# Designs tried in a protein design run: designed miniproteins, single chains, continued (3). Part 34

Each design is a single chain, and the fold is of that chain. pLDDT is the mean over its residues in the fold that is shown.

## One batch from the design tools (miniprotein)

Design m9156
Fold by ESMFold2-Fast:
Structure m9156 (fold): chain A 82 residues (1-82)
Amino acid sequence: SLEEEKEELDEMFEDLRKLLKSGDTELVLDVLDKLQKYLLSLESEELKKYAIEQLEKLKKEVADNPEIVKKIDEIIEELKKK
């Protein structure tokens, strides 16, 4: 179900937030690359929009790290492509 899939996305983003607390920028960037591949495989436009909203929220939380912000922006733009 859509609600179940949104819940799975919420868990993925929560795991990513926990990883961000570790301070390992290289590991965070690797996980974001894997997340990008997963998100691009989503067939649901509703889930893609939800993922973009979650990425925008995460971006605000990591504003102090320009490398992570740049990677999040790249993922958002890729998800917005036709």
Scores: mean pLDDT 83

Design m9157
Fold by ESMFold2-Fast:
Order: sequence, then C-alpha cells, then structure tokens
Structure m9157 (fold): chain A 100 residues (1-100)
Amino acid sequence: SSMEEELRRKIEELEELLERLREARDAKDYATMLELAGELTELMVELYELLNLPAPPQSLRDLLATMRAETDPRTQATLLGTLLHGAEVTIEYARKLLEE
C-alpha cells in the first residue's frame, strides 16, 4: 500500500538521520548535532501521526527545546541519549508493523 511505502521511506530517513546525528556527536559538531536533532524530532512526529499513535508530539519538542537550552555537556549528552533511544524504539515498533 501507499501507506506501507511511506512508512518504509520514513523509517529509512529516520535511520539515516540517526547515523548522521551520531557522526556529528562523535565529531563534536554541536551545531550540526542540534540541527539534525530538530530534523529527527519532526520526522518522529510525522511517523507518530502516520502510525496513529496517541503519543503527544509536545513531549518530543519539549525534550529538543531543553536540549538546545542546556549548557552542561553531560546533561546535553543525557538528553540526546533519551532522544536517540526514543527514535530507536519507534523504528523497531514501525518495523514490526511492516512484518505483520
């Protein structure tokens, strides 16, 4: 179905963003890291809407806003870790739906 094809494309885009985000983090390119985290957050919101999940998009945007305002590298890394874990769980859930 067209919905299945769109879901597959969004999963692929999300996986590519995760890889680029990890590369930016490892390179200590914080500007690119924050930009990609923003793109990741919006793609996750779109994926939640496509999956008709009752998850509030505001919680993801609030996490991103907190991360952007954070000046402590340790806290920023923890917040980024939370965002990455959320994305990984969402990808796994979406993949399982495609297998059913």
Scores: mean pLDDT 79

Design m9158
Fold by ESMFold2-Fast:
Structure m9158 (fold): chain A 90 residues (1-90)
Amino acid sequence: DLDEVSERLKSFFDSRPLNLSASEVAELLLEEIRKTDDPAFKESLLGILLTILDSMGLTDLREDARRAVAGDEAAQQRLVAALREAEANL
């Protein structure tokens, strides 16, 4: 249920009053993806990850984001590293 997933994501972010960087948010999203077997929740987390990449101009990493959500650890490492590098150049 997309509404239940949205409430879970809101609760997740609301429980973290710290102003998180895009790479920190991506690491937390990937951790949640590793913990869940819910395909609908994984798709929603992928959607948020893609939105973060789009907001930072990293649209070429969308394929790495999909692979990362599918459990590709190398893609997860590349994605987080690219976000950290983009943040360092801001």
Scores: mean pLDDT 74

Design m9159
Fold by ESMFold2-Fast:
Structure m9159 (fold): chain A 62 residues (1-62)
Amino acid sequence: SGEEAAARAAALGHGGGAAAAGMASKYDVNEAWEAALRAAEAGQSSGEAARVGGRTMLKQLA
């Protein structure tokens, strides 16, 4: 569901710098890779960072 997907995306943005980057890298999409990497490097305490990572994940799911 959307709520669960958002929670998973947020979790990846929080403690998954490698996981988020790995997903983007696997797809070989520069934009997705930069978005995931930037979200991870933002320091995981930022809601914006989690949202950017979540958006990248939702795009992949959608």
Scores: mean pLDDT 52

Design m9160
Fold by ESMFold2-Fast:
Structure m9160 (fold): chain A 83 residues (1-83)
Amino acid sequence: MSLAEVLQKFFDALQANDVEGALKYLEELKKIYDEGTEEQKTILRNFFLSLYLALVSDDPGVTFSDELKEALLEPLREMALAP
């Protein structure tokens, strides 16, 4: 599955407040991150950091359910802030 395809499915799950789907596609993005080029790793790290910040700051343009937010915070923190 391509990076673009996994990103699209991840966004679809986020829009649907599908916690299980979002976590599933986040795991696929993590695999792409681990196996990817340095450029792909930089793009994905920046993406995960931006999403994490949006979730913690309660961005008024994007409203996630509390369940989705809680489920994603720890995995996104690990991806964004991993050494």
Scores: mean pLDDT 75

Design m9161
Fold by ESMFold2-Fast:
Structure m9161 (fold): chain A 82 residues (1-82)
Amino acid sequence: SMEAALERLRGLIVREVAEYLDYGSKSTKDTVISEESRRLAEEAVERALEELRDAQFADMVDLLRRLYGRALEIAEELRRER
């Protein structure tokens, strides 16, 4: 199901969001990320997954892009609350 696919991608997207927070768009999965960014990414991805449960999608790639984009927005908002 789409929900199962999103949950499976959660860990991957959390890492991508956390790396973006620490290193910007040039980061890769090979980089070490801070615990602070990992924590913010976890919160952001969980929120984004919940928001997207009922979303319409063209395909899995479209849904993945929306999840990543929304998680980035939420993570940035959470970071500003510090």
Scores: mean pLDDT 73

Design m9162
Fold by ESMFold2-Fast:
Structure m9162 (fold): chain A 99 residues (1-99)
Amino acid sequence: AGEAAREAARKAREAAKKAAEGAKNREGASYASAAASSAAGAEMSAMIGGGSRGARSAARDARAAAESALKAGEIGGSEEAKKAAEEAREAAERAERAA
């Protein structure tokens, strides 16, 4: 549970970073910012969360980060951001199942 939650938070951070790198306009930058905020939430939940409750919270935040990063990648035309968002979503789903 804890390991999967930390991996989901890590993948969410990577997705948020790729979304920010691919942002070409204000709309894309807004979604990249939302992804970064959600990724920070996932990281916090993974670090301070005890047991399954913290893992579930981290997974939910990581999924939110993945969704925002995907939208940013679509707006900016960044295949790297879209791929990172997909990896973050898969990691979030694994963390949710492990909780």
Scores: mean pLDDT 82

Design m9163
Fold by ESMFold2-Fast:
Structure m9163 (fold): chain A 68 residues (1-68)
Amino acid sequence: GMARIRAAAEEIARIISEATGLPLEEVLPPALQALQSSPEAARRLAIEYGLSEEQIERVERLAREAQA
């Protein structure tokens, strides 16, 4: 449901924020939009933010779990 998608988006936004130094408030909307689209969109977002391979895999896993 939306609550699960929101929780996953907040966790993904935290990962991006910690990796990039960008405020959580700036990264949460794109994270939520990507999660509402697909796990592949969430993966692309992580790549665009320059996350490590480990972080990209963690983001994709969170996105898949949220949509299951």
Scores: mean pLDDT 85

Design m9164
Fold by ESMFold2-Fast:
Structure m9164 (fold): chain A 107 residues (1-107)
Amino acid sequence: MISEENLEKLKIMALGLAGFLPLISRYLKKEVSAEELQKLSRKKTLSFDELKLIGDVVAAYLVAVDRPDLPNYDELRKIAQEFLENIDTLSKEEFEKIAQKIADLLP
């Protein structure tokens, strides 16, 4: 299960990506709005689908945008690429483990 600290970290990061949502939507092949992410960030508890949307947004960003300035960027990008390749086949438990690992590697 994702820690509350790491969940908050992923929410904050996803909200910071509002300017990249057109690019992220293209990678995910679905529309994602800043309003939707802002609404999710205010919830104390998320459904699996809501948590998955936040994780999908962060992973798509890490793959779509070159950020060699980020600590652990090579590992983050590799994990994000593997995550996106398996996006529709991951179990809830597998997704939560990957999301936790991404959050742990983010500053």
Scores: mean pLDDT 78

Design m9165
Fold by ESMFold2-Fast:
Structure m9165 (fold): chain A 83 residues (1-83)
Amino acid sequence: ASEEEKKKKAQELAKEAAELLLESYRKGPDEELLRKAEAKVQELANLGPFGQKLAGAILEAAKLLVEGGTEEEARKIVEKAIE
Protein backbone atom coordinates (compact mmCIF):
# COMPACT_ATOMS: atom_id res chain seq x y z
CA ALA A 1 0.00 0.00 0.00
CA SER A 2 1.15 3.56 -0.69
CA GLU A 3 2.01 5.97 2.14
CA GLU A 4 -0.95 8.10 1.02
CA GLU A 5 -3.29 5.07 1.39
CA LYS A 6 -1.90 4.39 4.90
CA LYS A 7 -2.44 8.03 5.89
CA LYS A 8 -6.01 7.99 4.54
CA LYS A 9 -6.76 4.73 6.42
CA ALA A 10 -5.34 6.23 9.65
CA GLN A 11 -7.48 9.37 9.25
CA GLU A 12 -10.62 7.26 8.63
CA LEU A 13 -9.92 5.02 11.67
CA ALA A 14 -9.32 8.08 13.88
CA LYS A 15 -12.65 9.63 12.82
CA GLU A 16 -14.47 6.32 13.44
CA ALA A 17 -12.84 5.89 16.88
CA ALA A 18 -13.71 9.49 17.83
CA GLU A 19 -17.37 9.05 16.82
CA LEU A 20 -17.66 5.78 18.80
CA LEU A 21 -16.08 7.47 21.83
CA LEU A 22 -18.44 10.47 21.63
CA GLU A 23 -21.51 8.23 21.09
CA SER A 24 -20.48 6.16 24.14
CA TYR A 25 -20.32 9.26 26.36
CA ARG A 26 -23.71 10.49 25.07
CA LYS A 27 -25.14 7.15 26.34
CA GLY A 28 -23.71 7.30 29.70
CA PRO A 29 -20.91 5.96 28.93
CA ASP A 30 -21.62 2.77 26.93
CA GLU A 31 -19.09 -0.04 27.55
CA GLU A 32 -19.64 -1.87 24.22
CA LEU A 33 -19.06 1.32 22.19
CA LEU A 34 -15.91 2.01 24.26
CA ARG A 35 -14.60 -1.49 23.44
CA LYS A 36 -15.21 -0.85 19.72
CA ALA A 37 -13.40 2.50 19.94
CA GLU A 38 -10.46 0.83 21.77
CA ALA A 39 -10.16 -1.82 19.01
CA LYS A 40 -9.90 0.94 16.37
CA VAL A 41 -7.31 2.81 18.49
CA GLN A 42 -5.22 -0.39 18.70
CA GLU A 43 -5.40 -0.84 14.89
CA LEU A 44 -4.51 2.86 14.46
CA ALA A 45 -1.44 2.53 16.73
CA ASN A 46 -0.11 -0.20 14.39
CA LEU A 47 -0.17 2.10 11.30
CA GLY A 48 3.24 3.67 12.00
CA PRO A 49 4.16 7.09 13.46
CA PHE A 50 1.15 8.95 12.02
CA GLY A 51 -1.24 6.26 13.28
CA GLN A 52 0.46 6.37 16.70
CA LYS A 53 0.02 10.18 16.78
CA LEU A 54 -3.71 9.82 15.98
CA ALA A 55 -4.12 7.02 18.57
CA GLY A 56 -2.56 9.36 21.16
CA ALA A 57 -5.02 12.13 20.22
CA ILE A 58 -8.02 9.77 20.65
CA LEU A 59 -6.72 8.72 24.09
CA GLU A 60 -6.27 12.41 25.05
CA ALA A 61 -9.86 13.10 23.91
CA ALA A 62 -11.09 10.12 25.99
CA LYS A 63 -9.25 11.41 29.09
CA LEU A 64 -10.79 14.87 28.60
CA LEU A 65 -14.31 13.36 28.40
CA VAL A 66 -13.68 11.26 31.57
CA GLU A 67 -12.56 14.47 33.37
CA GLY A 68 -15.81 16.28 32.42
CA GLY A 69 -14.70 18.03 29.23
CA THR A 70 -17.08 18.83 26.39
CA GLU A 71 -17.72 16.90 23.15
CA GLU A 72 -16.59 20.02 21.23
CA GLU A 73 -13.22 20.09 23.04
CA ALA A 74 -12.73 16.35 22.37
CA ARG A 75 -13.49 16.81 18.64
CA LYS A 76 -10.96 19.68 18.40
CA ILE A 77 -8.18 17.48 19.83
CA VAL A 78 -8.79 14.83 17.14
CA GLU A 79 -9.27 17.33 14.27
CA LYS A 80 -6.02 19.14 15.15
CA ALA A 81 -4.11 15.82 15.11
CA ILE A 82 -5.64 14.72 11.76
CA GLU A 83 -4.91 18.03 9.95
Scores: mean pLDDT 81

Design m9166
Fold by ESMFold2-Fast:
Structure m9166 (fold): chain A 81 residues (1-81)
Amino acid sequence: SRQQSQQIADDTIASVDRAAALAVAIADAKGDAALRAQIQALRDQEIARIRKSAEGTPSQTASVGTGSTLRVIGLGVDAEL
């Protein structure tokens, strides 16, 4: 289901973010701006991948409105299985 997939994605993203934060802290302690930039790029890439998997829609950038909670009732659509 959407909620379950989003919960799993959120937990996975939290793990990635924590690992990236630790790596950034190490880079910051070393004063390595280039390394910091690389870590940020890798984090962004991984989060994007996780999001794509959770959404179940590859590379969709269509006009997706925020605050739209459309709910379809019945009618033979297996959206929550």
Scores: mean pLDDT 63

Design m9167
Fold by ESMFold2-Fast:
Structure m9167 (fold): chain A 94 residues (1-94)
Amino acid sequence: GLHELVDQILKNSSEITKQAEERLGEEELAQLKVEVFQALKEKGYDDVTANLLLTVFLYELLKKGITTKEEALAYLPEFLKSELAKAVIEKYGS
């Protein structure tokens, strides 16, 4: 189910981050992570939930073949409406 997928993504967070870095580049990924984390915090998510959403978001970028920071940021609002993002918020949201 979606909760099992979330757990599997989170267990593989280091590998997901490495693959995202290989596709976007180190500097672009670092900037994306800061901008996404800030956007999630501004939407009212706590640090833990924001970090978990960020990891799952990186997984979705890899799955969709998104290779630029600009495309990733444009996708963030759609991601937050997804069933996968809702599963993270439901299971880990405070």
Scores: mean pLDDT 87

Design m9168
Fold by ESMFold2-Fast:
Structure m9168 (fold): chain A 69 residues (1-69)
Amino acid sequence: SEWKKENIENSVKYLKELGASEEGARAPAQAAVDEGVKTGDSRNMAIAGVKAAEEAGDPKAAEFLRALA
């Protein structure tokens, strides 16, 4: 659980450096880490992150995560 929280915070920081907002970065980071814990598949992580970013209405976060998928 602590490891998961730390990875979410690191992902939020990374996405913010790419221009995403705090809110727009947090939902994708959470979704990607949750998928990574479930499947261990980086492509599935990126896809989950893109979906969460689109649902959060942050087009910058969605664009950056699509580039990683």
Scores: mean pLDDT 73

Design m9169
Fold by ESMFold2-Fast:
Structure m9169 (fold): chain A 100 residues (1-100)
Amino acid sequence: MRLEEVLKEIEELIEAGDFAAVTERLRALVEAGEDPRIVILAAAYAAEYAKVLERIEKEKITDEKKLEELKKEGLERAKRIAEERFEEVEKELARYRAEL
């Protein structure tokens, strides 16, 4: 599976305002046995890209270079969030397994 194709689909769904379709797409990836890191990153990127679009509308940004910069910053934030979330999930699961 190509990560870039997943992220592009997420961007299109967020731009359409279809957050329900984002959730369904992420569920389909999980059910297909996709790498959890890719699923977590796609979920984090959906949230960060929505914030990027809100900022573009609020600040009325039309400069293509600034738009690309904001998208890049959003993806880098999503990557950090995804890594932190993955570590937290692993730590939580290890703790619960020890208590069971």
Scores: mean pLDDT 76

Design m9170
Fold by ESMFold2-Fast:
Structure m9170 (fold): chain A 99 residues (1-99)
Amino acid sequence: GEELIKKFKKKLEELKKIDPSLLPQALAKAVDLLKQAGAITDAQADAIYQLINDGDYDAAQDKILAILEQNKDNPAAQKALEETIEYIEELIELAKKQL
């Protein structure tokens, strides 16, 4: 649980250094997958999407991290986090090819 959340934070920081314009897409993917996993309500998802649309990426990230901490023992939420990390890794590799 804890190690996967730490990996997520590290991958977001790596993405920010390589191409910060991809951060909204990465955060939206986390919300999409957590919603599919049932770890977040529609109302909670809508609130985080609004923060992303407003450019408040730090607040969006903080809400995602709080949900992950509340769901650290939820296998579906952990799988959603693993899939989100893989997506961010793919974005990083794609961005590196454009450099």
Scores: mean pLDDT 87

Design m9171
Fold by ESMFold2-Fast:
Structure m9171 (fold): chain A 109 residues (1-109)
Amino acid sequence: SLYEELLKISAEEAVIKLLQIATNSTDVKVEQKDSLTTLITVGDITVEVEPLRGGFAALIPKGSLIVDKENKAFLLGGKDEVIAVRFVKGQDKFDEVLEKIEPLAKKFP
């Protein structure tokens, strides 16, 4: 199942799979923007992905999705790390993407 697959992969790979599901696209472009920031494009959506560092990252439960609607961003508690995801392109699709992925993310342990 998709839930079982998402538990086996990195948080970055999980974001890619969630965006592929939300856009119904398999095409992925990954670019390093700087030493900490990766740009991921799936369909018409581009996100910036950064590993969340510091003590507060340890407080984010695995499988949780913490949404910041004002900044078109979310935190994803992955298997081994927490990542911050911000929409750079396709921000108008943010709410549609969240509606599709929130039920999937909430099934992580």
Scores: mean pLDDT 74

Design m9172
Fold by ESMFold2-Fast:
Structure m9172 (fold): chain A 109 residues (1-109)
Amino acid sequence: SREELLREAVEHIAEALRAIEDGDLESAIEHLKKAIELLRKLKTPEAERAAKHLEKAIEALKKGDIKTALEHIREAAMEVLKLSETLETILKAIGVILRAIGLLIDLEL
């Protein structure tokens, strides 16, 4: 279903953030790739914008630019939030946004 695709995409983005926090950039990139595949199956403009932000996050991670990657992950999660219709998916998307913001604050301090 659309909701299952969206939930799985958000879960992969959350796992990518955990991998970034752990310094496992290869694992982070693989989780973002899976999220992109799931988002593109939704065939909506919001999902395509989210997927493009995650592609930019992957390119930033490949260059070691963690700040730019986190900014793009946050933007992707905000696009996902626009598509979220269940409380579970809304809370998961908000959780990703807040975690990305927290990691960005830690990088500035």
Scores: mean pLDDT 89

Design m9173
Fold by ESMFold2-Fast:
Structure m9173 (fold): chain A 85 residues (1-85)
Amino acid sequence: LIERIKELLQRAKEAIGREDYDSAVEHLKEAIRLAKELQEKSNQSQYLSGTITQLEMVLSDAEAKPSATQRANSIETLERNIDLL
């Protein structure tokens, strides 16, 4: 499950880098769904709550037309969460 979330976050990061926000939104929605499923089954719920909140912020930015600064922040957030998982 964690590996699938990481794969989806990596794909979302690459899509944001290409400004392919439709693909990024699809990958982020699936990653958030799986992260919530993992949270329900995990003893690390506090850590996953933070990750889920950050992913929902990245999703919200991707659904709007993000600024260059928002795009850079989204990529950094995704890279950090991939490393932490």
Scores: mean pLDDT 81

Design m9174
Fold by ESMFold2-Fast:
Structure m9174 (fold): chain A 80 residues (1-80)
Amino acid sequence: ASAEEKAALRAAGDQYLDLVAAYLRKQLLAMGVPQAQVDALIAKQVAQAKAELDHLIDTEDVADLLADVQKAIAALKKAL
């Protein structure tokens, strides 16, 4: 994969994780979870997701990963 494709995938991944964090915060706060606990849970989930994405980049086609991430971003935007 090119450096440009890797940069695009990382940018899309960051956007996806930001949307996931926003969605999780909204849901957990609506369930009455304390703010401090919400912040800790979001940090843990984001760290785990970043580690998984970095691992997948080493083993998969970057173009296929980018397409999947973009599809996930679109789905989350509809849920928010």
Scores: mean pLDDT 75

Design m9175
Fold by ESMFold2-Fast:
Structure m9175 (fold): chain A 76 residues (1-76)
Amino acid sequence: MKKEKIENRLLLIDALAEAAPHLSDEQVERLRKMAEEGASLDELDEEAEKAGVTSEDVARAVGIVLRKVSESLPQL
């Protein structure tokens, strides 16, 4: 149960790395560690903003996550 939430957060962070290639590996690793430690979406958003992630990057990342979820579970 808790693992699924962490997995979803990690998917979002990976999607952010794809949507915002200006993010360094160190910044991505920091976000990943925070997610593994149970950080909230708000906490991850604040850290991403410090790393220079824009609202457009977040929107693209969410789209990537939704697409991957749709591919894992066929649309209804």
Scores: mean pLDDT 73

Design m9176
Fold by ESMFold2-Fast:
Structure m9176 (fold): chain A 114 residues (1-114)
Amino acid sequence: NANRLALQELLKFFVENKDKLSEEEFFKALNAKIREVSRKYNLSEEKSVFLARVVYALKLADKENKGYVSVEELQSTMKNLGYDLTPEQLEEIISLADLNKDGRIEYKEFAELV
């Protein structure tokens, strides 16, 4: 699934850079990475924007750098950013990133998959 591979590459970028860059530098670098990944996996503009918002929300939701967030924390963070998730978008995120089906998005574990 191209969406899953794209999200995985974006999450690898996030995990590798989240503690190395300022917020402004990270946002700029994430935008460059989403453009690269969008070309590589032939993503629509809407899908590229959606995945970038998910990664940014994960960064904001995981204030303690645990490497995971609950689905509820992600949904709440995205809503606070002005991005109300549809039920279908939430199901897509869970399908792509909740590998254990436990209601947690283990983004660090997902990023480290070979």
Scores: mean pLDDT 77

Design m9177
Fold by ESMFold2-Fast:
Structure m9177 (fold): chain A 100 residues (1-100)
Amino acid sequence: SIEDLKERFLKGLEKKIEELEKSSDHPIVKETVKLLRELIEKLKKAKTKEEMLEILRESRDKLRELYEQAVKEKLPREDILSIGLVIGELESVIEELEKL
């Protein structure tokens, strides 16, 4: 169900935030964490599939901008990879939601 997908994704995001906070104190990683915390709060308030998709797509686009900035500023490969993996997880959830 949409509710089960939402709960699973929110738990995954909370774990990802913990991992990111432990791995790096870089400003771009901190901004990524901030964006993910805001994503969690927005998703908790979302009542429809359409609202969730809008929120997820907006957050994906903002994460892509942070990813490009991380590459331009030549962050450690581990930090760039971590942001890229988060983007991939958002894209996966968007695809699952679109199929429901």
Scores: mean pLDDT 87

Design m9178
Fold by ESMFold2-Fast:
Structure m9178 (fold): chain A 52 residues (1-52)
Amino acid sequence: STARRRDFVELLAREGRGVSNADIGARLGVHPATVGTWRAEFEAGRAAEWEA
């Protein structure tokens, strides 16, 4: 969901980009593979697409 993607971005801002996909997934209640997809989208500059 959009809210969880925003929580992901806020978590990266607070904790740093070194935090693992498994840790983020556990904190947000999301599968680590989904977090990996969000990280790839964020790194590609595609986070703006999450506003749709």
Scores: mean pLDDT 74

Design m9179
Fold by ESMFold2-Fast:
Structure m9179 (fold): chain A 86 residues (1-86)
Amino acid sequence: LSSEREALRQEGLELMRQGEQALEAGDVEKALKLFQRALELLTQALGETDPYVAGALRGIAEAHKLLGDDKKAAEYAARADAAAAA
């Protein structure tokens, strides 16, 4: 991997960790923003079909579910399943 892509991967994974901690703390809106930023960086580093990208999409789905947006939760969960399938 290029040093640039590796840096994006590491930053994305750190944002995933922060998003998970925000969910545990009950800060769902903060978690959603962190997972969305992680998705951007991990997709740039790893492509759209990768287990880490699937993890970010699952985090976004859970955040939307907790916010009562069942439609967006289902859409992101389906995207996560597709990203994990390769």
Scores: mean pLDDT 87

Design m9180
Fold by ESMFold2-Fast:
Structure m9180 (fold): chain A 67 residues (1-67)
Amino acid sequence: KEEKIEKAKEAMREALKEAEENGEFDPEEEILKESMEHFIETGSFDGDLPPEVIEKVTEVTGRKLRP
């Protein structure tokens, strides 16, 4: 379980670095960026995270996490 979460965190960090390198996000992606940072820090989906974050994780990792 934790191994998969750590893998997702790594993928998230790399995706964020690439997005930061571009230097721009869509307004909706700014919310995703904040949620992704929270996920990277805590590794959990406690609270009301938007479903878009889960979809983004699924696309990046190719695997779906159980919210």
Scores: mean pLDDT 58

Design m9181
Fold by ESMFold2-Fast:
Structure m9181 (fold): chain A 90 residues (1-90)
Amino acid sequence: SHAAELRAALTERQRKTVELFRNINPELVLKAMERNIEELEELIKNKEHQGRIDVLLGQIEVLLGFLGYDVTIRTLEEAKKALEEVKKKL
């Protein structure tokens, strides 16, 4: 499953970082990811600037990193799958 792939991408360093931030509300991170995905859907629908799309995808990677995942997000579809799998683990 994609959740197993995301979990497998966790490094020992990222796991320790997550443990330090265990009091952070992961729902706030998920809401930020959902907002970025909504903006991505609108930008892609309107054939907007690829540079803005790349920035939003990179922000989703950073948010996943904050939750302890070390994965590359290249498409909206990958971002949506990552969000779904993270929701299943929280």
Scores: mean pLDDT 73

Design m9182
Fold by ESMFold2-Fast:
Structure m9182 (fold): chain A 98 residues (1-98)
Amino acid sequence: AQELLNAAGSARTYAWIAYSTAEDILGKEEAEKHYEKQYEKGKAAVKRDWPLAAHRAGKEAVDQYLPQALSGNREAVAKLAEAAGALDASADYLAAQH
């Protein structure tokens, strides 16, 4: 539980940094819509997938896409938002089972 919560927190922090970068590039409205949709997509995926698999994939995505997102890659921002959603849902799901 704690490890998963820590991973979700890290992904959220990095996705937030990526979102701020995207806001500067895309403008606030487009960045909000883009981030929110990808976040919801990642969150929904966990409901059908195994929490541990979603956690591992989310962490790997953060490690892979964070540098690209910070350089202004719009696709990488979407990947980080999706990873953040999946990690948050994984943390919530396991906490609910406790």
Scores: mean pLDDT 68

Design m9183
Fold by ESMFold2-Fast:
Structure m9183 (fold): chain A 55 residues (1-55)
Amino acid sequence: MTAKVTITPVSATSANVSVEIDGVTFTFKVEGATVTVDGVAYSTSTAQTVDARTS
């Protein structure tokens, strides 16, 4: 199963992170410089979409 993770910057040190799994989207706010997805760190200040494995 594959999740789609979208990072949307809100400020230099915070972002909204959306995780879409099987058509269901979960959104939460992250405070900090990085978000870790499947062991890989991504910057919260850069808008990006990452495909992650969930199974």
Scores: mean pLDDT 74

Design m9184
Fold by ESMFold2-Fast:
Structure m9184 (fold): chain A 87 residues (1-87)
Amino acid sequence: GIESLAERAVKVLEKVGYGDEARQAAEELISAYKAGDLEGVIEATRRLLDLISKAIAQLPDTSDLNIELAAVEVAFATILAAERNKL
């Protein structure tokens, strides 16, 4: 579910130095999702995707963290596309 995906993103982003920013975005995402706030889900998902993009850009291609970052990136991009399609 969304909560487990957010937790996965926080754990991998924390290892890259974005832990505090990722926790705030994850809390906003979970809160918006539980409230049925479509715009809040879109905005928080965009923030998490931005952090994931920054993390990937600063890591060497050989980093094992890139596998988990790519996995959560695809999952959040899928959520973003689905939620935008409701607008």
Scores: mean pLDDT 84

Design m9185
Fold by ESMFold2-Fast:
Structure m9185 (fold): chain A 89 residues (1-89)
Amino acid sequence: MEKTIEEAREEGRRIGHGEFIAKASRELAKDLEGTEDAEESLKQAEAQEEAREALLARVEAELTPELTELALEEAKKYLEEEEQKVKEA
């Protein structure tokens, strides 16, 4: 049980990290609008969003509802902590 809970939290952190990168890449693309770098940032955001959706689908299929909820809570916490760090920088 301990291993499974830790694995769910680790998957949650991966989901949160992917969501954070996707959001950061979209904001960067907005700031660099009209440049080649903006296109690259949008492509990175799209790739991260596709990977996140695939990971979420696998987590929902492979984990119990309780473990899926733990993973989503960890993802939300990770995203909020990383966004807060960016605001303080």
Scores: mean pLDDT 75

Design m9186
Fold by ESMFold2-Fast:
Structure m9186 (fold): chain A 70 residues (1-70)
Amino acid sequence: LDELIKKLSTMSPKEAIEFIESQPEAYHNELLTEFFRKYPDYLPEVTKNKSPTEEFKIRLIHLEVQKQLA
């Protein structure tokens, strides 16, 4: 996981989103948390073409990161 987070930190926002989507579902929460710390305004791009259930989970991760930054 730490290696994946390190790799994520070297990517552009679009590359990072594609990278996260290519990873096992189990890692998505941690990777999205790190992504939103760097790119909080990219919520619409991350939720694009997602199911309502997946979008809801992503929005909760985003909200949690925003609370940590406040």
Scores: mean pLDDT 77

Design m9187
Fold by ESMFold2-Fast:
Structure m9187 (fold): chain A 89 residues (1-89)
Amino acid sequence: SRENIIQITAGLIRMIGLLTQVELDYKLGTLSIDQAKQALEEIERLAKEIKSLVDSDPDLSDAEKQRLHANVDNIVEQMRAVAAAIEAA
């Protein structure tokens, strides 16, 4: 539905915003391990909520659902990479 598309889009924007802030803090040397872990937990929570909305929408095709899942997974993997880099430092 249009309502679900709005919620999915808002969730994706929030995930991207969180990742962008964490990447900026990492580049500035101001990111702590705890901040990275908290951001990862929030992004993983948002990912589950978005995937649930995607999977429950009868107006989305299987191809559209797969693409949205891939986009969500890509953001999570980028956040995991930053968290791992901070822990290894």
Scores: mean pLDDT 88

Design m9188
Fold by ESMFold2-Fast:
Structure m9188 (fold): chain A 80 residues (1-80)
Amino acid sequence: GGAAAEAADREAVRLMLEKGLSPEQATEYVAQRLGVSVEELRAARKAGRLINQGKTLEEAAKEVGISVERLKRLLDLLAG
């Protein structure tokens, strides 16, 4: 859900502020911890935001260019 995407964003911002990492490096760190690619993490974040705005999982998956099954797995990983 959207809360998982927000948590990932907060962690990235924290890494930038506390460790002086670039936005790209912070995103790579979060992606590595979750076992996903940077591209998948970005897609999941965008999809989570769309779901928070009232979009369905299918609409969010279409918008970010991934399958519904893939998006569901990515959001489950972000929530865990």
Scores: mean pLDDT 76

Design m9189
Fold by ESMFold2-Fast:
Structure m9189 (fold): chain A 51 residues (1-51)
Amino acid sequence: DSIAAALAQALKAGATITASNEELATGLGVSQATVTRALNTLEAQGLFTRT
């Protein structure tokens, strides 16, 4: 999906995801469910870890 791909590219370029799901949804113009799914995909790929 396009959102997971965009976030993956940002993380590989050295960006850090410190925003909440709500902030990411607002910034990307998508639903919080879409952000949650994208972050789950990135976590499964080892590109992002939730703490």
Scores: mean pLDDT 71

